# Ledger of designs, part 38: designed miniproteins, single chains, continued (3)

Each design is a single chain, and the fold is of that chain. pLDDT is the mean over its residues in the fold that is shown.

## One batch from the design tools (miniprotein)

Design m9300
Fold by ESMFold2-Fast:
Structure m9300 (fold): chain A 77 residues (1-77)
Amino acid sequence: ALKEQELKKLSEEIKTLEKNVIDYLFDQTENEEEKKIAEEKARRLRNEFDAIIENLPSMSEEEVIRKIEEIINQVVQ
C-alpha cells in the first residue's frame, strides 16, 4: 500500500492531470456542437478520475498508471 504522503502527492498529480486533459478537450473544440460533446466527455472523465482518487489507497501505482492511460487513450490519443 502507498504511504499517506505518496497518496496525497499522487492525488494532487491526478487532479492536475484531470484539469489539463479537460482543458485540452475544450481547446480542441471549433464549434458549439463540439463543445457539447466535450462537456459530455468532461463529465465522464471527472467521474473516472474521481473513481481513481477514491480507490487510490487500495490500488498499486501500476494500476493507477494503467487506468490513467486508458482514460487518456479514450480522449486525447
Scores: mean pLDDT 76

Design m9301
Fold by ESMFold2-Fast:
Structure m9301 (fold): chain A 81 residues (1-81)
Amino acid sequence: GSTARLLRRIAELARQAKETGDPILEGVAVLAIATSLVAARNQDTPEAKELADMLEKALTALSNGDYDEAARILEEGAEKL
């Protein structure tokens, strides 16, 4: 689905941010997760709540500089959608 493809693209951005050290790529990944998180939180379904929890964990990992963990969380989330 479109959400799964989006999560995989954000995971790739996180990996590229680590490889390049480019703060713009990190900023784009953070913005994409944050906007997706707001959208998920505006829905009152179990699936949206699970997505929101996963996105919060990925955002926390990025904020800690743990790009590999953020990418892993997003890729695992995409496989469950």
Scores: mean pLDDT 84

Design m9302
Fold by ESMFold2-Fast:
Structure m9302 (fold): chain A 86 residues (1-86)
Amino acid sequence: SEEFEKEVEEYIKKLNSGTPYEQFLAFVELIDKYADDLEKLREIFEKVVPKLNKPARSLLESLLQGVTDPRFVEVFELIKELIKKL
C-alpha cells in the first residue's frame, strides 16, 4: 500500500541520519513494532536494508550479534544475508 511504501521511505531516512544512538533506537522501534508479525518485519527489512548507508549497516550488524532472543533468530539470519549481498 501507499502507507507501507511511505513507512519504508521514512525508516530509510531515519536510519541513514542522526547519531548511532538514534539509529539504534530506530532499529529497535522497527523490530518492536513488527515483533508480532515476523513476515511483515521481513518484508520491510528486505526493502530497507539495501538502502542503508555503511554506518547504519554496521550498527545493525552489531545489534544482531548482541541479540539472544530465539523469537527473532530467523528474521536476524535473513537480515544478515541481505547485508552480505550488498
Scores: mean pLDDT 76

Design m9303
Fold by ESMFold2-Fast:
Structure m9303 (fold): chain A 82 residues (1-82)
Amino acid sequence: KKIKIVSKKLIEQLKLYNIDIDEELTIDELADAIKKFLETLGVKLSEEQYNELKNELEKISKKKDAITEEEFTNIVLKVTSK
C-alpha cells in the first residue's frame, strides 16, 4: 500500500540531501528515505529504531493515505529521541 506525502516542500528538501522520492511511495520506501536523511545528518538508526519508524508510519497509513510535514517531523523526533 502506498502513502501520499502532502508537502511538496518536504519532497524538495529531501532531494537537496540526494534523497529522491515520489509523492506516493510505500511505507518501506518512506522509512528508507528517512533513514538515509538521518544518516546524512550523522544519525544512524538501530534496527529497533528503524522497526519503530516503520510501525509509526503504518499507524498513520491505516488511519489515512497521506502524511503531512508535521507528522513526518514528529515521527522522526520520536524515533531519534530514544
Scores: mean pLDDT 75

Design m9304
Fold by ESMFold2-Fast:
Structure m9304 (fold): chain A 73 residues (1-73)
Amino acid sequence: STPASPERRQELLEKMREYGDKMIDAFLKSISEGMDVHGEAVDWALSSEDRDLALSMVHNNIVTALNTYLVTK
């Protein structure tokens, strides 16, 4: 597959930042309710034209956000 353009990469990073709080809230809610951790960010990534890149970014951001919450509390 063709590598994502710098502009597309920037757009994906901005999207992930915009969904940062939503990802954290969705994961905390999913954990507390015993639900699968399928946040809006994961659904967005799966529908992305750059699926593999978007999923990698979502994974890294989710892991970082979750680890931050687990360590800080």
Scores: mean pLDDT 59

Design m9305
Fold by ESMFold2-Fast:
Structure m9305 (fold): chain A 91 residues (1-91)
Amino acid sequence: SSTIKTLQQIVDDIHKSYQALVKDQDIDSSIEYIRRSIDRVGTLPNSRIRERMISIFDEAIRAIREGNLEQAIQKLDEGSSIAHFLRILEE
């Protein structure tokens, strides 16, 4: 139950990061939502999943800082999709 809640919060924060990037053009808020997701990922029980998701979100932050919006969105989608899939598996 706590894992399902954590995975949903990751999906929600990544959606907020996407909205900050594409709707609000607020880079700082977008990065802060991703950092919150990295912190939440750090609480997940599977170390391989944690390492993969942290890597994806670190790549998203790098892409944002480099002005590569396409790559940033792709990495946000990848991380969110993993969290959503993991949430389904916990059901």
Scores: mean pLDDT 89

Design m9306
Fold by ESMFold2-Fast:
Structure m9306 (fold): chain A 94 residues (1-94)
Amino acid sequence: KALTVEDLKKIFDQIDIDKDGFISIDEFILGTNRLLTNLGISPLSEAFLNGLFKLLDKDKDGKISLEEFQRFFTRDTEPETEILLSLFLTALKN
């Protein structure tokens, strides 16, 4: 996987709107769609983003910590998960 820990933190910080160190589902939807619209890309549906959030929230605590986010992107994943993560990361890159 091509992302550094620093890159993952930058992406995380862009979505973590209130800077509490966690991403909620509401922050994930709002933050991701804000980044997409800033790039001139149409917003993603809530259903799609809820699916992505569930893939990132491995501990099922309803929030994504920086550690969970970094761990998820640095470990082996299923091919379909990697496709979804690639789309997510592309959407977040300027």
Scores: mean pLDDT 66

Design m9307
Fold by ESMFold2-Fast:
Structure m9307 (fold): chain A 83 residues (1-83)
Amino acid sequence: VAAEVEAGELLAKLAEAAGHPDIAEYYRTAIRAIEARAAGDEAALAEELAKMAELRAKISAEEWAAFVAAAEEAARAHEEALA
């Protein structure tokens, strides 16, 4: 759970920095869904999953492609720093 939340926060920050606020909100909503699932809060989990679906529908294929490119660039830079 902690590692999933950490990964989600990194992706949300990356999306925000890359100019993709809806994708950033999607990942922040995913973190809340993960936390609700861990707490056994079925109502909160259902609400967060519904928000994720709504955000997914708002995000264009082009915006997702742009974010994936930004994420790949960030991952490459991170790997270079660790090498």
Scores: mean pLDDT 78

Design m9308
Fold by ESMFold2-Fast:
Structure m9308 (fold): chain A 60 residues (1-60)
Amino acid sequence: MKDQIIKQNTQQINQLQQILDDDLQEQLFGSGEGTLTPEQVQQIQQQIAELQQIIQQTLS
């Protein structure tokens, strides 16, 4: 059942994206420093990309 996989992965992507958005806002409009390290940012971006790929593979 593709819908359950899509729903779960979409929710996780949204959570990870929110973390990145919060970090970016802190860098641009807050202290000038993010709460995440560059390595953590890359790890989260990689997780988002993997989840997006799973959704695409599930739709195929």
Scores: mean pLDDT 76

Design m9309
Fold by ESMFold2-Fast:
Structure m9309 (fold): chain A 62 residues (1-62)
Amino acid sequence: ERLKKLAEEFEKNLEEGILTLAKTSGLEDGLAKVELEVTGDASTDEKLAELLKKFKEKLDEL
């Protein structure tokens, strides 16, 4: 459960961070500077993969 909460907060903070970086440095640079942490947990890795997909969508919107 704590990992789920951590992943959700990480998603929110990372999303905000990526959007901010994208606005200031550029889309590719923002994404390159922000590296998703891999916990080695299959369930969490799945969520992180979907998070990446969402970030890419948001970056494309910018």
Scores: mean pLDDT 57

Design m9310
Fold by ESMFold2-Fast:
Structure m9310 (fold): chain A 81 residues (1-81)
Amino acid sequence: PDELAERLRELQKRADELIAEYKKDPTNDEVIKELQELRDEALRLAEEAKKRGFYPIYLQALNIAYRLNKAIKEGEEAKKK
């Protein structure tokens, strides 16, 4: 599954970059939007990997989605009183 492994590596790189950018300004709507889009992309990769039986990629993609969702939630909490 070379294409899935390659997509996983690219998602991980983008996730790390966006999370680092988010930490600098957690109220940046553009960064939050990119985090949401990347989370959805990670979930699509996870679904595809699961359907094809590539469980290590599935689990890693879910972990990326979880990390991105956590960053989004932290941004929302920073906006609370």
Scores: mean pLDDT 80

Design m9311
Fold by ESMFold2-Fast:
Structure m9311 (fold): chain A 80 residues (1-80)
Amino acid sequence: SLQEKVEQALKELLEKVIDEMKTHGRERALEVARQGLEKLGKEFGLPKEQVDSLIDYFEEVLSKPLEEAIEELKRMLEAI
C-alpha cells in the first residue's frame, strides 16, 4: 500500500539521519532530513503542509542536545 511504502521510505530516511547525526553532526543530519523529506513528498504526492510540518519537526528534534536528539529519532523509528 501507499502507507507501507511511505513508512518504509521514512524508516530508511530516519536511519540515515541518525547515522549522519552520529558521524557528521547536526548541520549534515538536518540537510539530509530536509532533502529526504522533500523528495518523499514529491515521490508519494504528500501535501506540502504535511511535508513542511515534518521538516519543522526534524528541525526541532535536531536542535536538541546530541544524545537527546538521537534518542528521540530512535523512538520515532521504533514507532513506525
Scores: mean pLDDT 84

Design m9312
Fold by ESMFold2-Fast:
Structure m9312 (fold): chain A 68 residues (1-68)
Amino acid sequence: MDKYKEGLGNIAKTHAEGQGATKESDDLSEAARNGLDSIKKLLEKYKKKGDKPAAEAAQKVLDIIEKS
């Protein structure tokens, strides 16, 4: 269980760094560990704020979890 959450957190960090959202990488990692709803809320928050790199990172993490 914990290893799966850690894996999701690492995926979130990788995508955040790839999109240039390094400051948001910890928030995305924590949301990924907390589950799908947390990532969806964070994605909506980033979209509302207009933070495109963070929103793209959150969307990619959502897509990975939904494909798993």
Scores: mean pLDDT 72

Design m9313
Fold by ESMFold2-Fast:
Structure m9313 (fold): chain A 69 residues (1-69)
Amino acid sequence: GGALDDGVEGAIAADKAGDKEKAYRMGYGTGLLAAQLGREDEAARALERMKAAGADHAVEGFEKGIADA
């Protein structure tokens, strides 16, 4: 949904700006949201979008958010 897409875009933008801490935190919150939505297909697409963008810190946060949910 829109909130998940906004979270992915924000996490990627923070990572590209060199704000590693913000990228991780935004990724984390987005990962929690993806898990709460219960849609594994949407979570997988979000993760692949961040990986394709080279947003490594956002990816780390996202994976941790999924794990903690």
Scores: mean pLDDT 84

Design m9314
Fold by ESMFold2-Fast:
Structure m9314 (fold): chain A 80 residues (1-80)
Amino acid sequence: ATIHPEVLEAEQLVALALMEVGVARAVGRELSEEERARIRARLEEGIALAEAALPTASPLSQAHARAAIAAARALLAELE
């Protein structure tokens, strides 16, 4: 079984955002306001894609979508 394409895109956006924040944290670098705005936009896009896919997604894709949404929302809260 394959994961829904929009869910895969959502996971990629969230993973890239997590990597950017994780790398900055690892090297002790503060994110610029422009970097934070870009990361927030990617996370919001990822949530929107995952939520849009949920009604037509398989149970496996729904699980992946919900995990991506949860991770994205947690990171957005940290960026407040």
Scores: mean pLDDT 86

Design m9315
Fold by ESMFold2-Fast:
Structure m9315 (fold): chain A 64 residues (1-64)
Amino acid sequence: SADAERAARLAALLAEARAAHQEVMDWVEANPETSDEEISEMFARVDAETAARAAAVDAEVAAL
């Protein structure tokens, strides 16, 4: 079903988003001079990409 497919793809997206957030955290730990503004910008990019991919999932599932 479309609902089951959407749920599976969103679960995969959530796992990727979690990995991307962890990557930002690892980078910050390696670069302690990083400003709060730069950290916020990095998380904003991850969040924006996740939102765009979630919208793509909805379009892909609608095409099934």
Scores: mean pLDDT 82

Design m9316
Fold by ESMFold2-Fast:
Structure m9316 (fold): chain A 95 residues (1-95)
Amino acid sequence: EEPLTREERLERLKAEIDRAIDAGQVSAAANMVALLKAEGAPDEVVDEIIDRIAEKTGLPREELRALVDEMVKALRDGDLDAFNEASARIDALVR
């Protein structure tokens, strides 16, 4: 609601990602990881979160990382269709 610093926005997104992972909301967690990376989070932080999603879900880390990178590119390009397609592929992997 009030303007957040970039650091505060990244911490908030990380907390929301943790809640989504704990709730089993894999697509939501992956979408938020893409937003976190687009907001400038370091690769080390992004990779740690993807490792946690992969560990909890049993999904392959490399495939999750590739789809998150596609979503990051879509966000930077303003391509909502590409973002939704990558997100849907993550959802399909869980089902």
Scores: mean pLDDT 79

Design m9317
Fold by ESMFold2-Fast:
Structure m9317 (fold): chain A 94 residues (1-94)
Amino acid sequence: MAETELTDSPARARAAGRQVEALMAGQGYDTEVSLEEVGDLAKLTVRVAGDVRALHVAVEFDPATGSLTVRVALVTRQGPVVLLVGPPVALPVT
C-alpha cells in the first residue's frame, strides 16, 4: 500500500482526484481517493493497494488553455516504474 497527498484550489483538487481515479481504475489498480476542504484550499489524499513502494501525483495547469493534466507515478517493489498521464481537462472559468 502507498499513499500521497496534494493540496490545491478546490476546483483543481476535485478535477485531479477524478482524473487519478479514472487513470488508476483503467490500469486495474485498487485506489481510494478522499478530498478534505481546508479553508480556501482542498487536500487530496490518494491510496493504492498492492505491491507498491511509492505513489506520486503531479498536477500541471496550463493557464493559456485553462486545462489541467494529471501525472501518476507508481514505484513497484520489483523495480519497474509505471507512469500514467491523463488527458487535459478543462476547468470552469470563474
Scores: mean pLDDT 78

Design m9318
Fold by ESMFold2-Fast:
Structure m9318 (fold): chain A 91 residues (1-91)
Amino acid sequence: MEIEERVVELVEGLAKEVVDLAKAGKSEEAFEKFSKLIDEAKGVLPLLSEETQKRILEILKKTFEEIKPYLSEEQREEIEKKLKELEKLIE
């Protein structure tokens, strides 16, 4: 529905900002913003269709793979844990 498409667009825009920050050498800021994006997604995903939930998860996973080389081991482990928790939330 229209609201779900706007949510996907917002997530894509925020994900792009995270990737741009990581590529610019602002890895700490990228990590913080991405962590917040995942936490915010946890609150919204249960309100969305299964198709939209999967689209958002795909965007977040793609973003993680793109920024992974710029993150510390501890930061990667924290994001992996958050993404696994998010996956469990949507079946």
Scores: mean pLDDT 84

Design m9319
Fold by ESMFold2-Fast:
Structure m9319 (fold): chain A 94 residues (1-94)
Amino acid sequence: LPDLSEAEVVFPGGLVPEELARKLAPNAEIVEAKTPFELAEKALEAVDRGVKFALFGSDDIEFMLTMMGREEDVKRIREAAVAILSPEQVKEAV
């Protein structure tokens, strides 16, 4: 896992506890998403602002955006994110 101290960490609040995200990225700005849609929106907002960001619990986001014909948004997120972790990877990393 890269150093996330100055990053925005976007996580799915229903799948990853905030305390677990904070434990992995203690000095990051923690941004909770309530739905997979909001997770995608927050990630794209970070891309558009040019900020350092990571996604926790993001496996579903790629599937969702692809099913919607938004493969370009998937590519933008993957190219810009400093880290992308599944909920399982987040839980196992602490």
Scores: mean pLDDT 76

Design m9320
Fold by ESMFold2-Fast:
Structure m9320 (fold): chain A 104 residues (1-104)
Amino acid sequence: MMEEYKAKGDEYFKKGDYEKAIEYYEKAISLFERDREREKELLSSPEGVEFIAETYVNLGKAYVKLGDYTKARAAFLSAESIYRAGFMYEKVEKILEEMKKLLK
């Protein structure tokens, strides 16, 4: 279900429907945040860390498209925190580079 919401968000993002993309990304994130067992399970694997962090990155990019730079920054910082918790420091550096490009 969480994977379905992220996929729906990605689909709407590609169509340029950033408001719908945000709606579905927030639904995916909401499931992650409400289920502590699922959160621990996802954060225990590199694939789970990537999945959740990429959802936050795509949420941030959608907010950039709508001009909501405050919410975009918050989403990117959440992605950074998740990659850092997963010891994916190259991904952390990449997110900081993306923030510099998108949040002028």
Scores: mean pLDDT 83

Design m9321
Fold by ESMFold2-Fast:
Structure m9321 (fold): chain A 101 residues (1-101)
Amino acid sequence: SIVDKFVQALSDGDVAAALKEAEKLGIPVDEELRKEIQSFADALQSGDKDEALRQSGRLLNLLAQKGLSPEQLEQLAKALSKLLGEPDSTSDAFVQYLQDR
């Protein structure tokens, strides 16, 4: 899926590839999105799990604001939680948290 390609690009630290996949998801590419993607990629590469979790939440919130569907947000949250080594229950909590805000 495009979501899987987006997460793979983030895992690879390839910000340009991640932005291309975001555009294919119908998300407008702007400086704000570039900065949030870069921050998340940097946190992943640093090995700081806590910072990567915080940045993943910021990125998910921004993508929701930019029109990513609830189904795509759920898929993305689960894929990011797997990437960060979080339990499945944590990804469900992230999706619920985003919907209740």
Scores: mean pLDDT 76

Design m9322
Fold by ESMFold2-Fast:
Structure m9322 (fold): chain A 69 residues (1-69)
Amino acid sequence: LKVIEVEDPTNVAEWVEALRKLLKSIKTATDEEIEAWAREVTELAQTDPRKAAALATGRAIRLVGDDIE
């Protein structure tokens, strides 16, 4: 599933899954790294969903080396 806005914290699970598929598609990270990232984002989302989205986006960019529109 694709998300139009990476900063949309409304559906954290759907957003994480969309980014997971994207990361897997470009093959820049291992499954283990992707799962660790997803777990950390999900945990942080319980306390601050906006901060979780921002940190996850930053980490996804580091894993990819590209910016996501």
Scores: mean pLDDT 61

Design m9323
Fold by ESMFold2-Fast:
Structure m9323 (fold): chain A 87 residues (1-87)
Amino acid sequence: MSIEEAAEVIGRTMEDKKLSPEEQAKAFREAGLRLGLSEAVADELEQYVLDNAKKPRSEVAKGVLRIMEKHGVRVESALTAVLLLLS
């Protein structure tokens, strides 16, 4: 699965649920922690979402997934963790 495909799925789910930027930031932060990322990286994910709140949700998700991948998280694992939190 590509980052672009995963970001589109996440972005659509967040749009359908009408999540605020704060709720989006919380979901990505919590997903990062559940995937074993440090508090510092989880905080970086949250701040990235808040700093990019004016962008389309899919573009924000794409940026978050790239940060997660840089820290060793596979795209499929990140997608699963985020979608589980949005269920």
Scores: mean pLDDT 87

Design m9324
Fold by ESMFold2-Fast:
Structure m9324 (fold): chain A 85 residues (1-85)
Amino acid sequence: AEELEREARELAEELRAEGSPLSDEDIERVATAAVAERAGHGERVRELVKTGNENLKEKDPSMQPRIEEEERLLRRARERVRARE
């Protein structure tokens, strides 16, 4: 648990350095999701994120640009996690 938390924190710092317009809290959430995916929780986490984002888009269309940025950053996070192997 502590090792995954440390890895997520390091990943969040790397993502912040790339210059995302998302808040620090949102970047930390994205980093945590990517680390959890690699730890063997990937399929369930991916499904929940996708469903949540689709639901938010239906309720508030103005959230779409933020959802798209979160999805872009999550792809970047997955690439960085994969590169650590």
Scores: mean pLDDT 70

Design m9325
Fold by ESMFold2-Fast:
Structure m9325 (fold): chain A 73 residues (1-73)
Amino acid sequence: GSAMVSEEERERIERIVEEAKKKYGLSDETAEEIRRTLLELVEQGYRLSDEQIETLASLSRSARQVRQLASLA
């Protein structure tokens, strides 16, 4: 990527993902996948707000939850 993720940015993403995990009841695996995806976006040079990170985490959770429910039906 054209931009390197700073430790501050890493900690910020990790904090928001952990809050989303707590708030939405995400699994450790799902939270880690979301964290990785967000870090990759920042490494590509995207500047994400706290709101955008939470929204992306929420959307990833929703997609995962739908897939999980479909596999049980």
Scores: mean pLDDT 69

Design m9326
Fold by ESMFold2-Fast:
Structure m9326 (fold): chain A 74 residues (1-74)
Amino acid sequence: MNIGKDPIQKKVAAYLSSMKKDQEASAAEIAKAIGASPSTVSKALKKLEKAGIIKHNRKTGKYSLNWDYINAEK
């Protein structure tokens, strides 16, 4: 995983991993929680989604941790 290079990606992944598997967060909600701008968080979310670490729910526009990927990483 190449999330260690970007402190925002690391904070986003940590925040999403603190949520239950049935919970989702928008870029704005994550930005408020970690103290970053929504645009910065959106860029981090796109990189994490491309890496398969998170899922994007097209119906809600929100993001969640890819629990299948994270459980395989243990």
Scores: mean pLDDT 73

Design m9327
Fold by ESMFold2-Fast:
Structure m9327 (fold): chain A 83 residues (1-83)
Amino acid sequence: SQQALDLANVSKGQPQKPQTKEEIIERAIKYAEETGDYGRAVLEIASVLGDDDLLVRASELTRAGDTEGMKELFEKLKKEYEK
């Protein structure tokens, strides 16, 4: 039972194919926090939400190399959708 905590921390037991929008968003947030790849996470969240404006913003920030702007966009999404 206590080894379940290690499984959760390592994420090796998490579903590879999330079913709900919340699960997809949570996985994207975890990925960004682990890798620092905020752009990929924002694009996945935008796709799940159907937010074309967010998708365009993420693409512009990526092209400009604005890592801090991308991180701010990610943090805003995290605050709105993470419980």
Scores: mean pLDDT 71

Design m9328
Fold by ESMFold2-Fast:
Structure m9328 (fold): chain A 87 residues (1-87)
Amino acid sequence: LAEAQAILAAAATQEQMDQAHRDGVTDPELRAQLVAQGRAAQPGFDIIRARTEAAVQEVLATQGEQAALDYLLKARAALVAEARAAV
């Protein structure tokens, strides 16, 4: 449960950062605040990294950067969906 909540918090923080980019937020102070929010969500990001890092590194070594990025995005989405189902 705690891990699922941490993963969901990280996903929500990422969406806020993506939305700020779409809204054209250029204020350095607001951007620094978003970075601070990202740090607060670090436990969830650490869990996602720990569960994906070895597989991403293997794909990077065998299939290259684009395949590794595609794998990471799909693996992250799967972890977020699993976390939502657990809560």
Scores: mean pLDDT 77

Design m9329
Fold by ESMFold2-Fast:
Structure m9329 (fold): chain A 72 residues (1-72)
Amino acid sequence: SKKKAIEYLKKGKKYAEKGDLEKAKKYAIEALQLLPGSHPAVPYVVKAINYAEKGDGKKAVEYLEKAIKTLE
């Protein structure tokens, strides 16, 4: 569900803003599982996961916001 993917991305963003990058990554991955691989939001979610993995919370938030905007 697109609506559920947006919910998970918003949860991921809140955790990234709090510095909880492991939970941010978990919710971003859950959102990826709900989206077709061809969706234009997918590259942004992947970048957010990669930045969270590197400990860059600011960039993780930025790309999660871009993914959410692409889905809305």
Scores: mean pLDDT 86

Design m9330
Fold by ESMFold2-Fast:
Parts: C-alpha cells; structure tokens; sequence
Structure m9330 (fold): chain A 97 residues (1-97)
C-alpha cells in the first residue's frame, strides 16, 4: 500500500522519526523550494532558457499539488517529507549526468 511504501522509504533513507506534523509540513515546503532553486541554477549553467521558463511556470502547480498531498496524507507528512527529499536528490543526480 502507499502507506507501507512511504514508511519503508523513511526507514530506507535513515531519516529521523517524528517531527511534529506542522514542522514536517514546513520542512516539505522548504525542501521543495530549495530543489526548485537548484534546478534553476542547473538550467542557468546549461543556458537552457526553455527549462528555466518551464520551472517558473510549473512552480505554482508544484506547490498546489504539495498542499493537496499534505491535506490528503496529513498523518504521513513526516514520512512523505523524507521520501520526497530522497526522490528530489535522485532526480537532480540524473539531470547532472
């Protein structure tokens, strides 16, 4: 199940357990902002102006989806934050290749 996958992801990355839900939500939004800024910097370094425009256009949609996920999976927000950080890091490593 999705719940089991999220918990397994948290265990696999060695993330610390039990941030309060509100703090975990803030962390999830902060991580999202940081990764978007890293993606923008990579696009600038490559001179990929189309990628920059796409990132800027998608940023509001990403935060809207994140708000929906937090509302839908409120009890799993700490585990989601850990899983999301792991997924974003893996995505960035792929883009650097």
Amino acid sequence: SMREEVRAGLAADGATSSLPREEAKKRLFELTEEEIEKLKELAKEKGDEEMLKKIEEEKPKIFEQLERIVEEFADLVPELAALYERALKKGLETLKK
Scores: mean pLDDT 66

Design m9331
Fold by ESMFold2-Fast:
Structure m9331 (fold): chain A 82 residues (1-82)
Amino acid sequence: MEREEAEYLIKNGEAAYEEAKKYESHPGILLQAELVKELSKLTPEEVIEIIREMDEWAKKNPDASREEIEEYYREVIKKIKE
């Protein structure tokens, strides 16, 4: 991820989360939006590193179920909040 992309995510993360609340009936959309909102609290460099780690996890787990992916996203969110 380029630094400019990370800066864009930081600037728009809170707005994306508020928009996603319209889709509360779709838990996966809310979870992804919550992740982006938490990422928006970090520096561009920290966002790039977290996305890199998430990309590496996805490459190691190509057959991961939707539930396993969602659980991983919750763990990433928890780590950011700590």
Scores: mean pLDDT 74

Design m9332
Fold by ESMFold2-Fast:
Structure m9332 (fold): chain A 69 residues (1-69)
Amino acid sequence: PQLLALLSDEDFERHLGLVREEDLPDLLALRSPENAVRLAKLVPEEHEDAVIYGLTTSREKAEARLAAR
């Protein structure tokens, strides 16, 4: 799971079928907000709830990281 945070967008797309639904929010949250939105469009509708959570968390984590600096 930790190594998945370092994947390129192309590698992430290729491994979507191997990524568990429960891991999707954390992976999207570790991407930039722009990349998270792009990748969310590639996720099947059965993972829709995880995608929505990931997009929200990605924005919140980016803001928190900037505030902590």
Scores: mean pLDDT 58

Design m9333
Fold by ESMFold2-Fast:
Structure m9333 (fold): chain A 65 residues (1-65)
Amino acid sequence: GPLAAIDAIRAGDYETAAKILEEMAEKSKNPEVAEYYRKAADAFRAGNAQEAMEYLSKALAIEQA
């Protein structure tokens, strides 16, 4: 599920986290959530972990609403 990406992030495995987030974006029914997951994945691959976490937080906040 979505939280599997967080486990990868906590382990410092940003490449695995990015792959999970991209797959979740492709399968997401909410376009706004999908967009934030894609942005988070791109940021992790670029080495911008702080920016990636901000996008992930936005996706999760929308899912909570």
Scores: mean pLDDT 80

Design m9334
Fold by ESMFold2-Fast:
Structure m9334 (fold): chain A 86 residues (1-86)
Amino acid sequence: MKKELEEFAEKGLELQKELEEASERGEPVPLEKIREALAGALTKLFLDAGLPEAALKAYELVMAGASAQELEDVLGPAAEKIEEAL
């Protein structure tokens, strides 16, 4: 379980870097890739904060095919509170 979530988070962070490079080249970024990158970043943030349930929820939302907007609406406020507390 933990190893799978860590692998998912690492893939999301790698994808986020690829999206940033594509954006710098002026290439259009697919919404599906933005969703996966966001989910991975949030999963890592929650794991680092010791919140495995929130990390699992991010994974489940991606597996369910949730849109980037739905993922942001559900997980964004929680991630923002964690960042503000740090």
Scores: mean pLDDT 71

